# Designed miniproteins, single chains, continued (2): the designs that were tried, part 40

Each design is a single chain, and the fold is of that chain. pLDDT is the mean over its residues in the fold that is shown.

## One batch from the design tools (miniprotein)

Design m5363
Fold by ESMFold2-Fast:
Parts: structure tokens; sequence; C-alpha cells
Structure m5363 (fold): chain A 66 residues (1-66)
């Protein structure tokens, strides 16, 4: 469901925001996100759902860097 996708997007965005606040580099965060996206694809999330999750994560990174 969209609600499940949105919940996963929010969870990953929150995790990435936490890592960024803890001083992780953008390269480390990018590697972390790539690994998580691969895991989600293996769990059966569609390309469209993965794109939605990825956009939420990128927005969180952008907001944290302002």
Amino acid sequence: SKERVQKRAQELADEVTRLLKEGKSLDEIREFVQKKMEELAKEGYSAEELNEISRAVLQAISDALK
C-alpha cells in the first residue's frame, strides 16, 4: 500500500538525517542509501515505490543541509 511505502520512506529519511547529524560524510550516506535501496528491491518493492522512497531521502538530505 502507499501507506507502507510512505512509512518506509519516512523511516529511511529519519535514519539518514540522524547519520548526517552525527557527522557522516555524504559519500558514506550515499553508500548506506544505495545498500538500503538494494535491500528494499530484494524485498519486492517496485521501481516506482523505490523512486518514491529515494525522493523522500534526497529531500531529507537537502533539508538537513540548509
Scores: mean pLDDT 82

Design m5364
Fold by ESMFold2-Fast:
Structure m5364 (fold): chain A 88 residues (1-88)
Amino acid sequence: GAAAAARAAEEEAQKQAIREAYDEALKNLPEALANSTPVERQQILLDLQKLQALVDQLDQGVSVEELKARLAAEIAAAQARYDALKAA
């Protein structure tokens, strides 16, 4: 029905936004790495790997809401690891 088609279109728009965010991060990566400490570079690369895994999962039919929740959890976990490395 029309409601199902509208939800599918919204989900595709959200998936496209995630892909565009990942592409923007990749575009800025060389400059970010050049201006970072070794610890910050490791964190940037880990965050990028997590974003790539989420983009790969978009093609597997995982919901955008589930991906957003997982992304938030992964970023929080990465931040905790970064803070631990910085404190050591």
Scores: mean pLDDT 68

Design m5365
Fold by ESMFold2-Fast:
Structure m5365 (fold): chain A 87 residues (1-87)
Amino acid sequence: SNREALERARALLERARADPRLSAALQQLLAMMIEGVDHALENGEDGAQVIRNIITALRGLKPDFSPEEQAIIDALIAELEKIAAEA
């Protein structure tokens, strides 16, 4: 369901944010994305579209991060794409 997709995306973003290898900048970006998911959950927004917007933002900002963080972002995008496809 739409709600289940958003809840899965939120859990995935929280798990990614907890990775001690992340810079403060990437942790802050993921925290803002989690706030966006919380807003979508409260307002009944299209979960697949919200997740696609997060993927687009991650892809656009990815070059600003380290190679290790880029690999983490790529893994996160792949899992978010699976959730969006099932939504």
Scores: mean pLDDT 89

Design m5366
Fold by ESMFold2-Fast:
Structure m5366 (fold): chain A 56 residues (1-56)
Amino acid sequence: MSIEQLRKQLEEALDKLVKEIKKYLENPDDKEAFDARKKAEKEYVEQRRQVEEKVG
Protein backbone atom coordinates (compact mmCIF):
# COMPACT_ATOMS: atom_id res chain seq x y z
CA MET A 1 0.00 0.00 0.00
CA SER A 2 1.36 3.40 -0.98
CA ILE A 3 1.80 6.31 1.42
CA GLU A 4 -0.85 8.16 -0.62
CA GLN A 5 -3.38 5.36 0.02
CA LEU A 6 -2.49 5.28 3.74
CA ARG A 7 -2.94 9.06 4.01
CA LYS A 8 -6.31 8.84 2.24
CA GLN A 9 -7.52 6.14 4.64
CA LEU A 10 -6.32 8.15 7.64
CA GLU A 11 -8.06 11.29 6.33
CA GLU A 12 -11.27 9.32 5.74
CA ALA A 13 -11.12 7.96 9.29
CA LEU A 14 -10.57 11.46 10.66
CA ASP A 15 -13.45 12.84 8.58
CA LYS A 16 -15.73 10.11 9.91
CA LEU A 17 -14.64 10.84 13.48
CA VAL A 18 -15.37 14.56 13.04
CA LYS A 19 -18.82 13.78 11.63
CA GLU A 20 -19.64 11.44 14.54
CA ILE A 21 -18.42 14.00 17.10
CA LYS A 22 -20.74 16.57 15.49
CA LYS A 23 -23.68 14.15 15.60
CA TYR A 24 -22.97 13.37 19.25
CA LEU A 25 -22.93 17.08 20.12
CA GLU A 26 -26.29 17.49 18.33
CA ASN A 27 -27.78 14.38 20.00
CA PRO A 28 -26.07 13.84 23.39
CA ASP A 29 -28.94 11.61 24.55
CA ASP A 30 -28.50 9.30 21.55
CA LYS A 31 -26.65 6.16 22.61
CA GLU A 32 -26.10 5.18 18.96
CA ALA A 33 -24.40 8.50 18.24
CA PHE A 34 -22.16 8.05 21.28
CA ASP A 35 -21.28 4.48 20.27
CA ALA A 36 -20.61 5.54 16.67
CA ARG A 37 -18.25 8.26 17.87
CA LYS A 38 -16.30 5.78 20.03
CA LYS A 39 -16.05 3.37 17.10
CA ALA A 40 -14.85 6.12 14.76
CA GLU A 41 -12.25 7.19 17.33
CA LYS A 42 -10.94 3.62 17.58
CA GLU A 43 -10.75 3.34 13.78
CA TYR A 44 -8.86 6.64 13.53
CA VAL A 45 -6.34 5.63 16.21
CA GLU A 46 -5.82 2.23 14.55
CA GLN A 47 -5.33 3.79 11.11
CA ARG A 48 -2.89 6.35 12.52
CA ARG A 49 -0.90 3.54 14.15
CA GLN A 50 -0.69 1.71 10.81
CA VAL A 51 0.71 4.84 9.14
CA GLU A 52 3.34 5.20 11.88
CA GLU A 53 4.33 1.52 11.59
CA LYS A 54 4.74 1.75 7.80
CA VAL A 55 6.37 5.18 7.55
CA GLY A 56 8.16 5.39 10.93
Scores: mean pLDDT 78

Design m5367
Fold by ESMFold2-Fast:
Structure m5367 (fold): chain A 80 residues (1-80)
Amino acid sequence: SSMQRQLQQQSQQIADDMINRLRSRGIDADVTVTVSDDGVTLNVNARTPLSDDQWRTLYSIRRQAIGQLFQLQRQYDQQS
């Protein structure tokens, strides 16, 4: 549906923003989002070994992205 495509596109923008924030902190990672009837899923895989400080940074950025995805999904649920 057009709403699912729009949700997927906006979810991808959140993932792209996460990738950019990670790169600005010297972290190279793959970030993927999947939109399904069960909700939005975010997967993150570091491409290189990370220090403890880099892992804390990654987890912080991931938590922010998950929060943004949750808010986005709630907005779409209210429109449906």
Scores: mean pLDDT 82

Design m5368
Fold by ESMFold2-Fast:
Structure m5368 (fold): chain A 82 residues (1-82)
Amino acid sequence: SPLLEEGVALVREGLALTSPETQAQLTPLVEEVVELGRKKAPVEELKPILDEIGKIMEEAKLSDEAAQLLSDGILAVANAAR
């Protein structure tokens, strides 16, 4: 889906603005959400991964720009899975 690919691009831009430690924590979770989105998996399968991403983002004290890009991108990927 073009919307899924746009969401992935936003997530990659947001990740690039985070620390290497935060990137290492978020990248595998983001890749899992993207894979579930491509498979159009039930929202129930995405929720625990999205909750974990949210926790890491909160603890990482991201810049407003990084937080906005990641939030917008993740939302777009999750909506593409519906």
Scores: mean pLDDT 80

Design m5369
Fold by ESMFold2-Fast:
Structure m5369 (fold): chain A 75 residues (1-75)
Amino acid sequence: FKSAAAKADAAAGSEQVVAELPKILEEAREAAEKGDLVKAASLIAAGMILATSVTDEEKREELIKKIKETAEEIE
């Protein structure tokens, strides 16, 4: 791939994580409501891994807070 395009894709990846995280957290809540706690825990873990890959410190901190709130809500 082209060098400039690769750098743009990397930056876009962080924004995609920010956009995708709410969906992952909602899926985790839905899994917990269905009684699938293993799936809910796996989705929370996946969200945490994605959040820690975000290079923007402020956005990363916000995402981690949302994940913790969702995990507490799920039990």
Scores: mean pLDDT 71

Design m5370
Fold by ESMFold2-Fast:
Structure m5370 (fold): chain A 78 residues (1-78)
Amino acid sequence: NMEVVEQAKKLYEEALNMARKSTMEEAEKIAKEMRDKLVELGLYTEASDMERELLLEVKNFHIQKEAEARKKALEKLE
């Protein structure tokens, strides 16, 4: 169902945007809430995969931000 797929994409993007602004602990709660909503839409198989993917994207985002902050700190030593 195309409509369900569009709703799932919207839920993922909204959860990702919130999780990026949050701690990893809060991101896990956001991912679980998104998964629960996806299950309510009947996306049982996709729900767990999307939860895992969201947490991977958030973790990678934080790793990249830490690397950027480290680079900026080193630039001040020039």
Scores: mean pLDDT 81

Design m5371
Fold by ESMFold2-Fast:
Structure m5371 (fold): chain A 111 residues (1-111)
Amino acid sequence: TAIEEVINKFKEFKKKAQGILDQINAIDPSLQPSSDALRETMDATIAELEKAKSKEEVANIVDVFSIQVSGLIFQILLQARRAGNSKAAALAEELAKLWNETFQQINDILN
């Protein structure tokens, strides 16, 4: 179903995002709390998606996540920039691009 395809895309995003966050935390361990918040938000969103019963409910869950994840990634980016960690900042930008691409793919599935 379209709902199952969205959940699978979200799980693919989570796996790739985890790899990027692990790299960020290896560069700057002080970013771990922000990375953990993003991991928790991804897990909570997957749990909500698995309970969703309509495409409209899925779209609303994904839209809320998009706002939350954008804010958390921006926090990581700002913290990395303030610390002078250009590699961690670049990884945060890569994570933002990955979410934007995933969000477009999810919207294509739902339409």
Scores: mean pLDDT 90

Design m5372
Fold by ESMFold2-Fast:
Structure m5372 (fold): chain A 68 residues (1-68)
Amino acid sequence: SATLEAWLADGEAALARLRAEGAPEAVIRQLESLVRQARDALAAGDAAATSRAIVEFLRLLEAYTRQR
């Protein structure tokens, strides 16, 4: 889905920004794992798994930014 690909691109851009801002390595590693899970699911044609990984990425990102 073009929409899922666009959300993944936005997520990767957000991850790059967090790295540039010096976010904790533990946070970066968790977000990277979720992006990888989403990309693997998308490559496998599993839209449901891709969406779940994107939602979890967004929840983790929101939790981190809320603590700043």
Scores: mean pLDDT 83

Design m5373
Fold by ESMFold2-Fast:
Structure m5373 (fold): chain A 87 residues (1-87)
Amino acid sequence: SLVEEVEKALKEAIENIKERKFTLEQAAMIIAMLAVIRGMSEEEIEELIEEVAKKMGFDEEEVEELKRLTKEKIPTAKETLEKLKKL
């Protein structure tokens, strides 16, 4: 399905996030999309954010900003997933 292909692409993007040089905002959207597709809890999302932050070499302020941006993008990610399911 298209949702399964998108999930695979997002997972590959996270694995290669350092090499792809994504911005903080781009990383937040990728995390938000994967979290919504996988039905992750807030705790699981925070663990994923910390994993991504370690891969990217983020400091504490960047980690907090990534958490904030990811939370803000969750509603948009949910709307995007619903649209993908209808395609």
Scores: mean pLDDT 81

Design m5374
Fold by ESMFold2-Fast:
Structure m5374 (fold): chain A 81 residues (1-81)
Amino acid sequence: MLSAEEQYARGREAVELAKEYRKLAEQSTDAVEYSGYAILAVGHATEAVLLGKRLAEEGHLEQAQELYDLAEEAGFDVSTI
């Protein structure tokens, strides 16, 4: 099982990947390319939120909240993940 620090670090990396793929989707001029990047962006945002939920379940509420806030700031609705 990943440590709290490893889960938090992985969650932060997932948020950065979600931001990058969302940016690529927004810059896409092709519907298939847009869809591919949008799916990847949502996938990585979902990973970050699920890692946040695991951190919260393990008692690491501050780190969990930080991952939720980062995902929301990246434009992802945490309540739909």
Scores: mean pLDDT 82

Design m5375
Fold by ESMFold2-Fast:
Structure m5375 (fold): chain A 79 residues (1-79)
Amino acid sequence: MSLEEELVKRVLKENPNATAREVVKRVVYERFGFVPSDEEFESGEVDDDTYVGGAGHRVGDSHKKSLREIVEIAKRLTE
């Protein structure tokens, strides 16, 4: 069981009526400090120019993979 799946399940326990998008927004904000756009949610991808974290780093492949996994799990568990 991945850390991403554990976080999604915890958010759903706290908010049982949350949509997949609401779950993704909360998990991503907690993990990376930003709120994904509707386009990022639908595609499961982050824009290369998205600011991530407190250190001014450009979005890396690991952040993109985590976002895709969070979106996939959230959609699976809310559908």
Scores: mean pLDDT 68

Design m5376
Fold by ESMFold2-Fast:
Structure m5376 (fold): chain A 92 residues (1-92)
Amino acid sequence: SSKEEMIRLLELVKELIKQIKDDSLESQILRGVAEIALAVAKLAAKKEGWEEVAELLDKALDVVSSEDAFTEEAKEKAIELLEKAKKKIEEE
């Protein structure tokens, strides 16, 4: 189902975000992949009519794409937003 596919995608994005450690090239690539995945997930959520999910994913994307250093606080905030999005998908 589209819900199960979205939940799996968000879980994969969460695991990518957890692996971001520093400003290394590897961490920059992981951030870029997470940004692309979140942008695609947001568009898919909008297409399904999951407006609250799309809003949560947009907020997560803003955190991950910030020009500021990707701090542990930013990482935790992004993960929290993804967990909220997953729960909201299960409610709809």
Scores: mean pLDDT 83

Design m5377
Fold by ESMFold2-Fast:
Structure m5377 (fold): chain A 96 residues (1-96)
Amino acid sequence: MIDEKEVLASLALMYASIAKLLASKGKFEEALESLKKALELAIEAEDAETAAYVLRELAEVLEKMGETELAEKLREAAEDLEKALEAAKEAIEYLE
């Protein structure tokens, strides 16, 4: 059977990869939009490991933008898988 949550998690990782490429080109606003999509998909998948990965990628982009304190907070949340999904939901609010 195709696991719907597995497909959603895979899509989240694709959007995170797109965001990393965009950030490498200095397109930080477009990178944040891709990361927002990745977080939404990880939350829908209920996949804490994927959410943690996307939070780390978001932290890298935010650090490059000068948001060092927020980036550090998101990295700490990504280390705790029990907090990763809640941190992903909070991160979406910061990106709206």
Scores: mean pLDDT 84

Design m5378
Fold by ESMFold2-Fast:
Structure m5378 (fold): chain A 97 residues (1-97)
Amino acid sequence: SAREEARRLVERARRLVEEAEKEEDEKRQAELIREAARAVVEAVRAAEPVADKEQQLLLTSAMFLATAALVSVDLGDLETALRDARRAVELVEEALE
C-alpha cells in the first residue's frame, strides 16, 4: 500500500540520518544526508495521495525541510542540513502515525 511504501522510505531515511550523525568524514556525511533527504521526498510523494488535510500540512513541511537540507549540503552547511533532514523525518513519521 501507499502507506506501507511511505513507512519503508521514512524508516530508511531515519537510518541514514542516524548514520550521518555518527559519520566523521564530511564527504560521506554529505552523501548520507542527500540520500536521507531524497528518501523523505519519496516518502512524502508516496503518502500524499492517502493523506488527510492535517497529514498534508506535515508532509508539505517535511518536503520543504528535505529540500532545504539538499541546498544546505550543496552549500557545505552539513550541520544545518542534518538538523533539517532529521526534522523532515520526524514530520513524516508523525504524519504516518
Scores: mean pLDDT 90

Design m5379
Fold by ESMFold2-Fast:
Structure m5379 (fold): chain A 90 residues (1-90)
Amino acid sequence: MKEEAIKVLEKAIEVLRKALKENPDDPYVQEALVHTSNALIALEKGDYEKALEHLRKALEAAKQSTSPYRDEIIKLLEEAIKLVEKLLEE
């Protein structure tokens, strides 16, 4: 479960980096990338509550982006949130 969440977050970071490379001035992709990266760090440390907080903020930022990767980013962040929520129930 934790390893699955890490893989989803790593994929989300890759897509966010591609979106940012295509439009470096997208403030919403920048914000989503910062929060997703902080969520990965929190998850690796076992701080699932902090990871979830950062993921929710990343999702809010991603929804405001006009990037062609927006829908893919949203799906990956929603999947990560679901996986981290399950880790909190264990």
Scores: mean pLDDT 87

Design m5380
Fold by ESMFold2-Fast:
Structure m5380 (fold): chain A 89 residues (1-89)
Amino acid sequence: MKKRELVDELVQHVAEKVSSSSFKLSQEKQEKLADFLLTCSPGELTAEKLSELLDISVKRAEEILNAIDEFVEEKFKCPLVKFFELLHE
């Protein structure tokens, strides 16, 4: 699978997982998240950085991080750090 296609699938999963009647991750924010995941170092993927990047609360950013971890574990059966190594080959 191409790295961009994989990240787009991940971001779609996250957007669906965190969507509620009061919150939806917009297409613009999904694109920002995808670009960030393709370019960031593993140490930069924090709730604080996502909160700043996406203009959302730290609590919402934590929900996004949890959804990322769940997707990576379910799809690849590996830790998030290993997934980032695969993205940044």
Scores: mean pLDDT 76

Design m5381
Fold by ESMFold2-Fast:
Structure m5381 (fold): chain A 79 residues (1-79)
Amino acid sequence: MDLLALADQYKAEGEKYLAAGKYEEAAKKYYLAGVYYDFSGRLEEAIEMYRKALELAPDNKELQHIASSMLAALEEAMA
């Protein structure tokens, strides 16, 4: 499977959930998009997706922890 195409698919799914007001589901899809952008070397897009996930699901402690850890590691790698 093309990782970049999968990242774009999850981003599009996140946008659909966001438009429907389903913020936690949107955040989960943006997190997955971030993971696949990261694996594809699309580091700036991965950072954007992790930030969106954190913004949309502030009460999801598990997602907050994992997405913030991934974001911090990626920002450190790009510094």
Scores: mean pLDDT 86

Design m5382
Fold by ESMFold2-Fast:
Structure m5382 (fold): chain A 82 residues (1-82)
Amino acid sequence: SLEEAKKKLEELKEKIKKAKTKEEVLKLLREALDLAVEAGVISVEEAIGLELRLIGMERDGASLEELQKFALEVIDELLERL
């Protein structure tokens, strides 16, 4: 259900805030994007684009805090669309 998807996204948001590595942020963002695709909130293409943006930021030297901020902004946008 959409309510279950919202609850899982909120849980992923809290996990991203506590993430200690850039790899953990990417993993948690992937889980959030997969859930949003399954819920019909975004397309597979949009999900891939958001993942590639985070990967690009990391490659360009973004800090853990900057990657967390981006991932949290993505999840907040997904929550608004539910």
Scores: mean pLDDT 89

Design m5383
Fold by ESMFold2-Fast:
Structure m5383 (fold): chain A 81 residues (1-81)
Amino acid sequence: TERKLAVLLSALGILVAAYYFSLSEEEKEELREQAAEILREMAKLSPPDKQQPLLDLAEQMRKAKTTEELKEIVLKAGEII
């Protein structure tokens, strides 16, 4: 489970990098949705006490508008797992 969580966290980092280099608002929206889905998957693989914080971060990810907001969410996810 911890190995799977580490892989998903790495995928989140890659998506943030893709978001930073994206010039399209449509692509940015898709990347936010993909990152939110990864956070929801991380929640499913986590102990009950960590599930709700990760689900809250998934919702924050969907609403994030800047690369700095995405970075902060990924940092918080890494602190939780």
Scores: mean pLDDT 84

Design m5384
Fold by ESMFold2-Fast:
Structure m5384 (fold): chain A 55 residues (1-55)
Amino acid sequence: TFEIDISEFSSFVSSLPSGTYLAKLHDPKTGRVNLMRVTVDRERKLVVVESLAVE
């Protein structure tokens, strides 16, 4: 599972090869942590982001 700040999410996604990943998005301002499933298909330029849990 990747752990990244919410402000870095777009650059994180743009750096990933095609596949399915689990990421924890940290919001340092609120202290909120969201567990996300990210599916990247670079050939089709598709990104699917699915929220699984909030901590």
Scores: mean pLDDT 76

Design m5385
Fold by ESMFold2-Fast:
Structure m5385 (fold): chain A 99 residues (1-99)
Amino acid sequence: EAEKLAEEAIKYAEKAIEYFKKYIETKNKEDLEKGKEYLLKAIEKLGKLYEAGLLTKEAEELIKKAGEVLSSDPENPKNLIEAAKYLKEAAKKVLEALK
């Protein structure tokens, strides 16, 4: 179900942001790796929405911005948070369009 994929993408992006914020405080690599796992899961859910032809133009632009931020410095936790925020907003736009 497309709505479930969008909701899961939002949830995983939020968890990614939480762990990247923890990493900024703790400097614990486990928090960084957990954040990356959730970021990848958000990307996977959005990828399924893309394959189904369910991404809006606005969501595609937000995903593109996330990729640009990640490409500039993929290990910077502030960039990882910004990318996750773009993915969360993209998933929200898809969810709004499905309702």
Scores: mean pLDDT 87

Design m5386
Fold by ESMFold2-Fast:
Structure m5386 (fold): chain A 93 residues (1-93)
Amino acid sequence: MTEELVKKILDLSTIEKSDELINFLNYEGSRFAEELAREDEEKARKALEKVNKAVIEAGRKIDEKNISKGSAVTISAVGLTASALIAIRQKKR
């Protein structure tokens, strides 16, 4: 599941698919955060770190071709990470 998400992010890490990647991160991010919040905290954190690393790499790859698109991907990734961490923390009590 996390591996498939990472693969999807990397597959979408082209300038032609950058808008699809941004939409994917914005719309699928909340669902992914909810699923992470249901997992064990340690496993959720490790999964989130792997996804975050993949998105940073995708952003750098897109930035090489178009700096504005790369920046948008990175900003979307930060939002996803923040949402996931908040969801995990709220369920911890």
Scores: mean pLDDT 65

Design m5387
Fold by ESMFold2-Fast:
Structure m5387 (fold): chain A 63 residues (1-63)
Amino acid sequence: MKKYLVFELTLVDRDTGEPVGTETIRVPADTSNEDIGLRIQQRVDEARARGLVVADFKVREEE
């Protein structure tokens, strides 16, 4: 089976700090650290554009 890394990002409102949702990024486990960083940064930038911030970061492996 192909292994994956799954990153779960908790989003909160920038002004209130209230949790508004969770976004998931799933990449192959053989993905480069640079590409992983780029994917995470893209989600952070998209959240920022909506007035949200990433408050928590969880990673797990999946087969």
Scores: mean pLDDT 79

Design m5388
Fold by ESMFold2-Fast:
Structure m5388 (fold): chain A 93 residues (1-93)
Amino acid sequence: SIKEAIEHARKALEHLQKAAELDPESEYIKAAARQAEGAIKALEENRTGLAKHLLEGAIKNAEKALEEEDLSEEARKHVEEAIRHLKKALEAL
C-alpha cells in the first residue's frame, strides 16, 4: 500500500531529523533524510520506482552512519528506528 509506505517513510524522516539535530556533522544522516523526503514526494506522485530507489538509498546511508560514524547513543537509536521504518516502507510497496 502506497499509504502505508508514506506513513512509514514519514516516521523514518522524523527519526532521521532527530538524529541530525543530535549529530549535525553527520553527512550520512543528512543524505538519508533528504532521500527519505524525496521518497515521500515520489510516493505522493505515484512514482513508486523512484520511491523504491530513494528508500534503498536512505537505508544504505543510514546504515553507513551507524557503521562509519561515532554517533551518540541517542542518535544511534533514532537511526536504527529510521532504518526499521524505511524497510517497512519498502515492504508496503
Scores: mean pLDDT 92

Design m5389
Fold by ESMFold2-Fast:
Structure m5389 (fold): chain A 71 residues (1-71)
Amino acid sequence: MQEEIDRDIVRALAEIVLALAKKYTPSALEEVQRLVDEAIRLADSGKFDEALRVIQEAIRLLNEAAEKEKA
């Protein structure tokens, strides 16, 4: 159960982050997509702490890109 829950959480966070990047930061979309794909790969291999760290990095990148696009 724990592994399934952790995987579902990473997947849900990845979907949210990717949707936000697609809508608000298209210039960062390719890099965010790459980080999201990496996080899902890590979660599939049972490395949930690393997957969450990569998701956090994707969120940080998204925030930086949003600030730049705001001018």
Scores: mean pLDDT 79

Design m5390
Fold by ESMFold2-Fast:
Structure m5390 (fold): chain A 87 residues (1-87)
Amino acid sequence: APVLSSGISLEELAKLSLEELIEYYKEQFDTLVELYSQSVSRETAVAMALQYILSDIEELKKKGYISDEEAKKIKEEMERRAKELLE
């Protein structure tokens, strides 16, 4: 589970609205990109951060904390953010 900025548990994440979850994961993603960019290229940092966030979203879905539709929307927003950071 991501602990970089909030330390929120999966159970606490389940209480957030879809919009709040998207903002939470964007913040986590940006933080991971910054941390990884200290050791690897920006392209690699973005790829690593995206993989981490997508894996966390998949775990939330598998545990039943979010729907398949919500997971899809969050993943699409994270992929859009990754593209934005590489432009």
Scores: mean pLDDT 79

Design m5391
Fold by ESMFold2-Fast:
Structure m5391 (fold): chain A 71 residues (1-71)
Amino acid sequence: SLREEVEELIRRAEEAKPLLSPEGQERLDKAVREAREALERMLAARNGEELHEALVALSQAVKEIEELLRE
């Protein structure tokens, strides 16, 4: 599921966190928080517009995590 894939990405990010610069660690902490908040917003979404906004936020947070893990 999407939730399981995102949680696995977060797990990998937390494992890689010590390898990042202090600025990278702060960016990762923010992106992880935003990803988790977006997942919660998806579960609380009552219509397609709220779901779409949550998915956009999740996509942005996931992209940030992936970019940090690439460096």
Scores: mean pLDDT 85

Design m5392
Fold by ESMFold2-Fast:
Structure m5392 (fold): chain A 98 residues (1-98)
Amino acid sequence: SEIEKLLQKALALVDQFQQLIQDDAPKSTLLDVLNQISDILSKALELAREQGKDTRLIIEAEAGVTMMIMAIRLDVPKEVLLKNAEKIKAILEEALKE
């Protein structure tokens, strides 16, 4: 489905984000990737609502991305960013199963 394709794309971007954190990429690069994930999740959420599907995991993933954007702006430690990215990844993987 289109929703599954969007969630798969978001998952791939979270993997890219984790690698960029490990590589000490600039804040602007990290924020660009997170904004891309947010845009994709917003589209997935709209489609899920239109189709009457469960939105809970998509909303949780979107909230996680929003918190991550704030964490980067507040210069939260790398280890915390990686831990939170792993949580977002787990939510997206769960959303893809159901």
Scores: mean pLDDT 89

Design m5393
Fold by ESMFold2-Fast:
Structure m5393 (fold): chain A 92 residues (1-92)
Amino acid sequence: SLTPEEGRREGEALDRALRALGEAMALLRADPRVTPEQRREIERAMAGAFYEGIQRAGWEEGARLAARAVRETLTRLGLTELGERVAEILLG
């Protein structure tokens, strides 16, 4: 059973994680070097890693795995700097 204060902190962590994910996706959509197909691949990889992390250890681990997945995917695409910027958003 969560105390009201614990529930509030969990809600705040969720809100921060969703905001960071939204900002990361917006940055990917705004970059003209990223094609719509590549964007879908990156977003799927990021979302999948986020979900896996949440299942293992909650929202913070979700953000950590998503940051790693986006760095790896964007580095493979030759967009290492963008990958670092997106990962920074996800990690806060």
Scores: mean pLDDT 81

Design m5394
Fold by ESMFold2-Fast:
Structure m5394 (fold): chain A 63 residues (1-63)
Amino acid sequence: SLPPVPRLPPLTDEEIQALIDMLRKLGLNPSQDVLREEYKDLSFEQVLERLAQLMAREAALRG
């Protein structure tokens, strides 16, 4: 009933900036502070995967 998972290091400023640049290319307007707070416990790769999943869900909802 327990797998303790070690906490991942927070996203770096460079990783946050790269995410902002990618999200802006997709027509989204994230703030650096919001991304740091919401994704502080995720790796850069995990955030990218989650973003890809959200985009896929949005596309599916649009038909």
Scores: mean pLDDT 65

Design m5395
Fold by ESMFold2-Fast:
Structure m5395 (fold): chain A 62 residues (1-62)
Amino acid sequence: AEEHYRRGLELFSQGRYEEAAREFEKAIRLDPSYEQAEMGLALLADRLPEVVARVRPLMAKL
């Protein structure tokens, strides 16, 4: 989970939002309670609305 979250942050800082979203999704899939990855996806939702639709099933367990 941590490794994917860190990769997501690095990609986000480079402006690679779609790739960052994929890494955050991987972190959530490994640990659904990993709140940091959920925050990363929330940041991306304003730029990539499609991320909300993709992650919706993972977050529905909240």
Scores: mean pLDDT 69

Design m5396
Fold by ESMFold2-Fast:
Structure m5396 (fold): chain A 64 residues (1-64)
Amino acid sequence: GKKYDVTVLSGKVINLTTGKVLEPGETIKNVTKIKESEDGEYLEIETPEGIYLAPSSGVKVTEV
């Protein structure tokens, strides 16, 4: 299936499984699925390592 890279631009990006917080400039690799929240404010970013929660305006999504 298609995979994505998600680059953190601003705000807090948190791994919901591990509690790890990513800094601006970090990239989440091997993203398998991205789901937008019902209010459009957040993205759920699925990877083999768990799910990240990110502000929709704070990340750049690139298909790889």
Scores: mean pLDDT 82

Design m5397
Fold by ESMFold2-Fast:
Structure m5397 (fold): chain A 69 residues (1-69)
Amino acid sequence: SHEEELALLEERVNEALRILEDPSASPMEKAKAMFVLLAERSDLEVLRKRRGYFTPREQALLSRIDKAA
């Protein structure tokens, strides 16, 4: 479902953000997390195009990604 797809995207974004904020994470781990974050941004754009609109939940998630990038 849409909610399930969005929940999975949110989980992946949250995981990437945790790695970026972790002072014990290596530079390589942070680089990989940033790549994941940018990939999830692309997935959100595809989801929006398929739906024909962006929900407030999707907008909030996109804003969090853009602020971190």
Scores: mean pLDDT 80

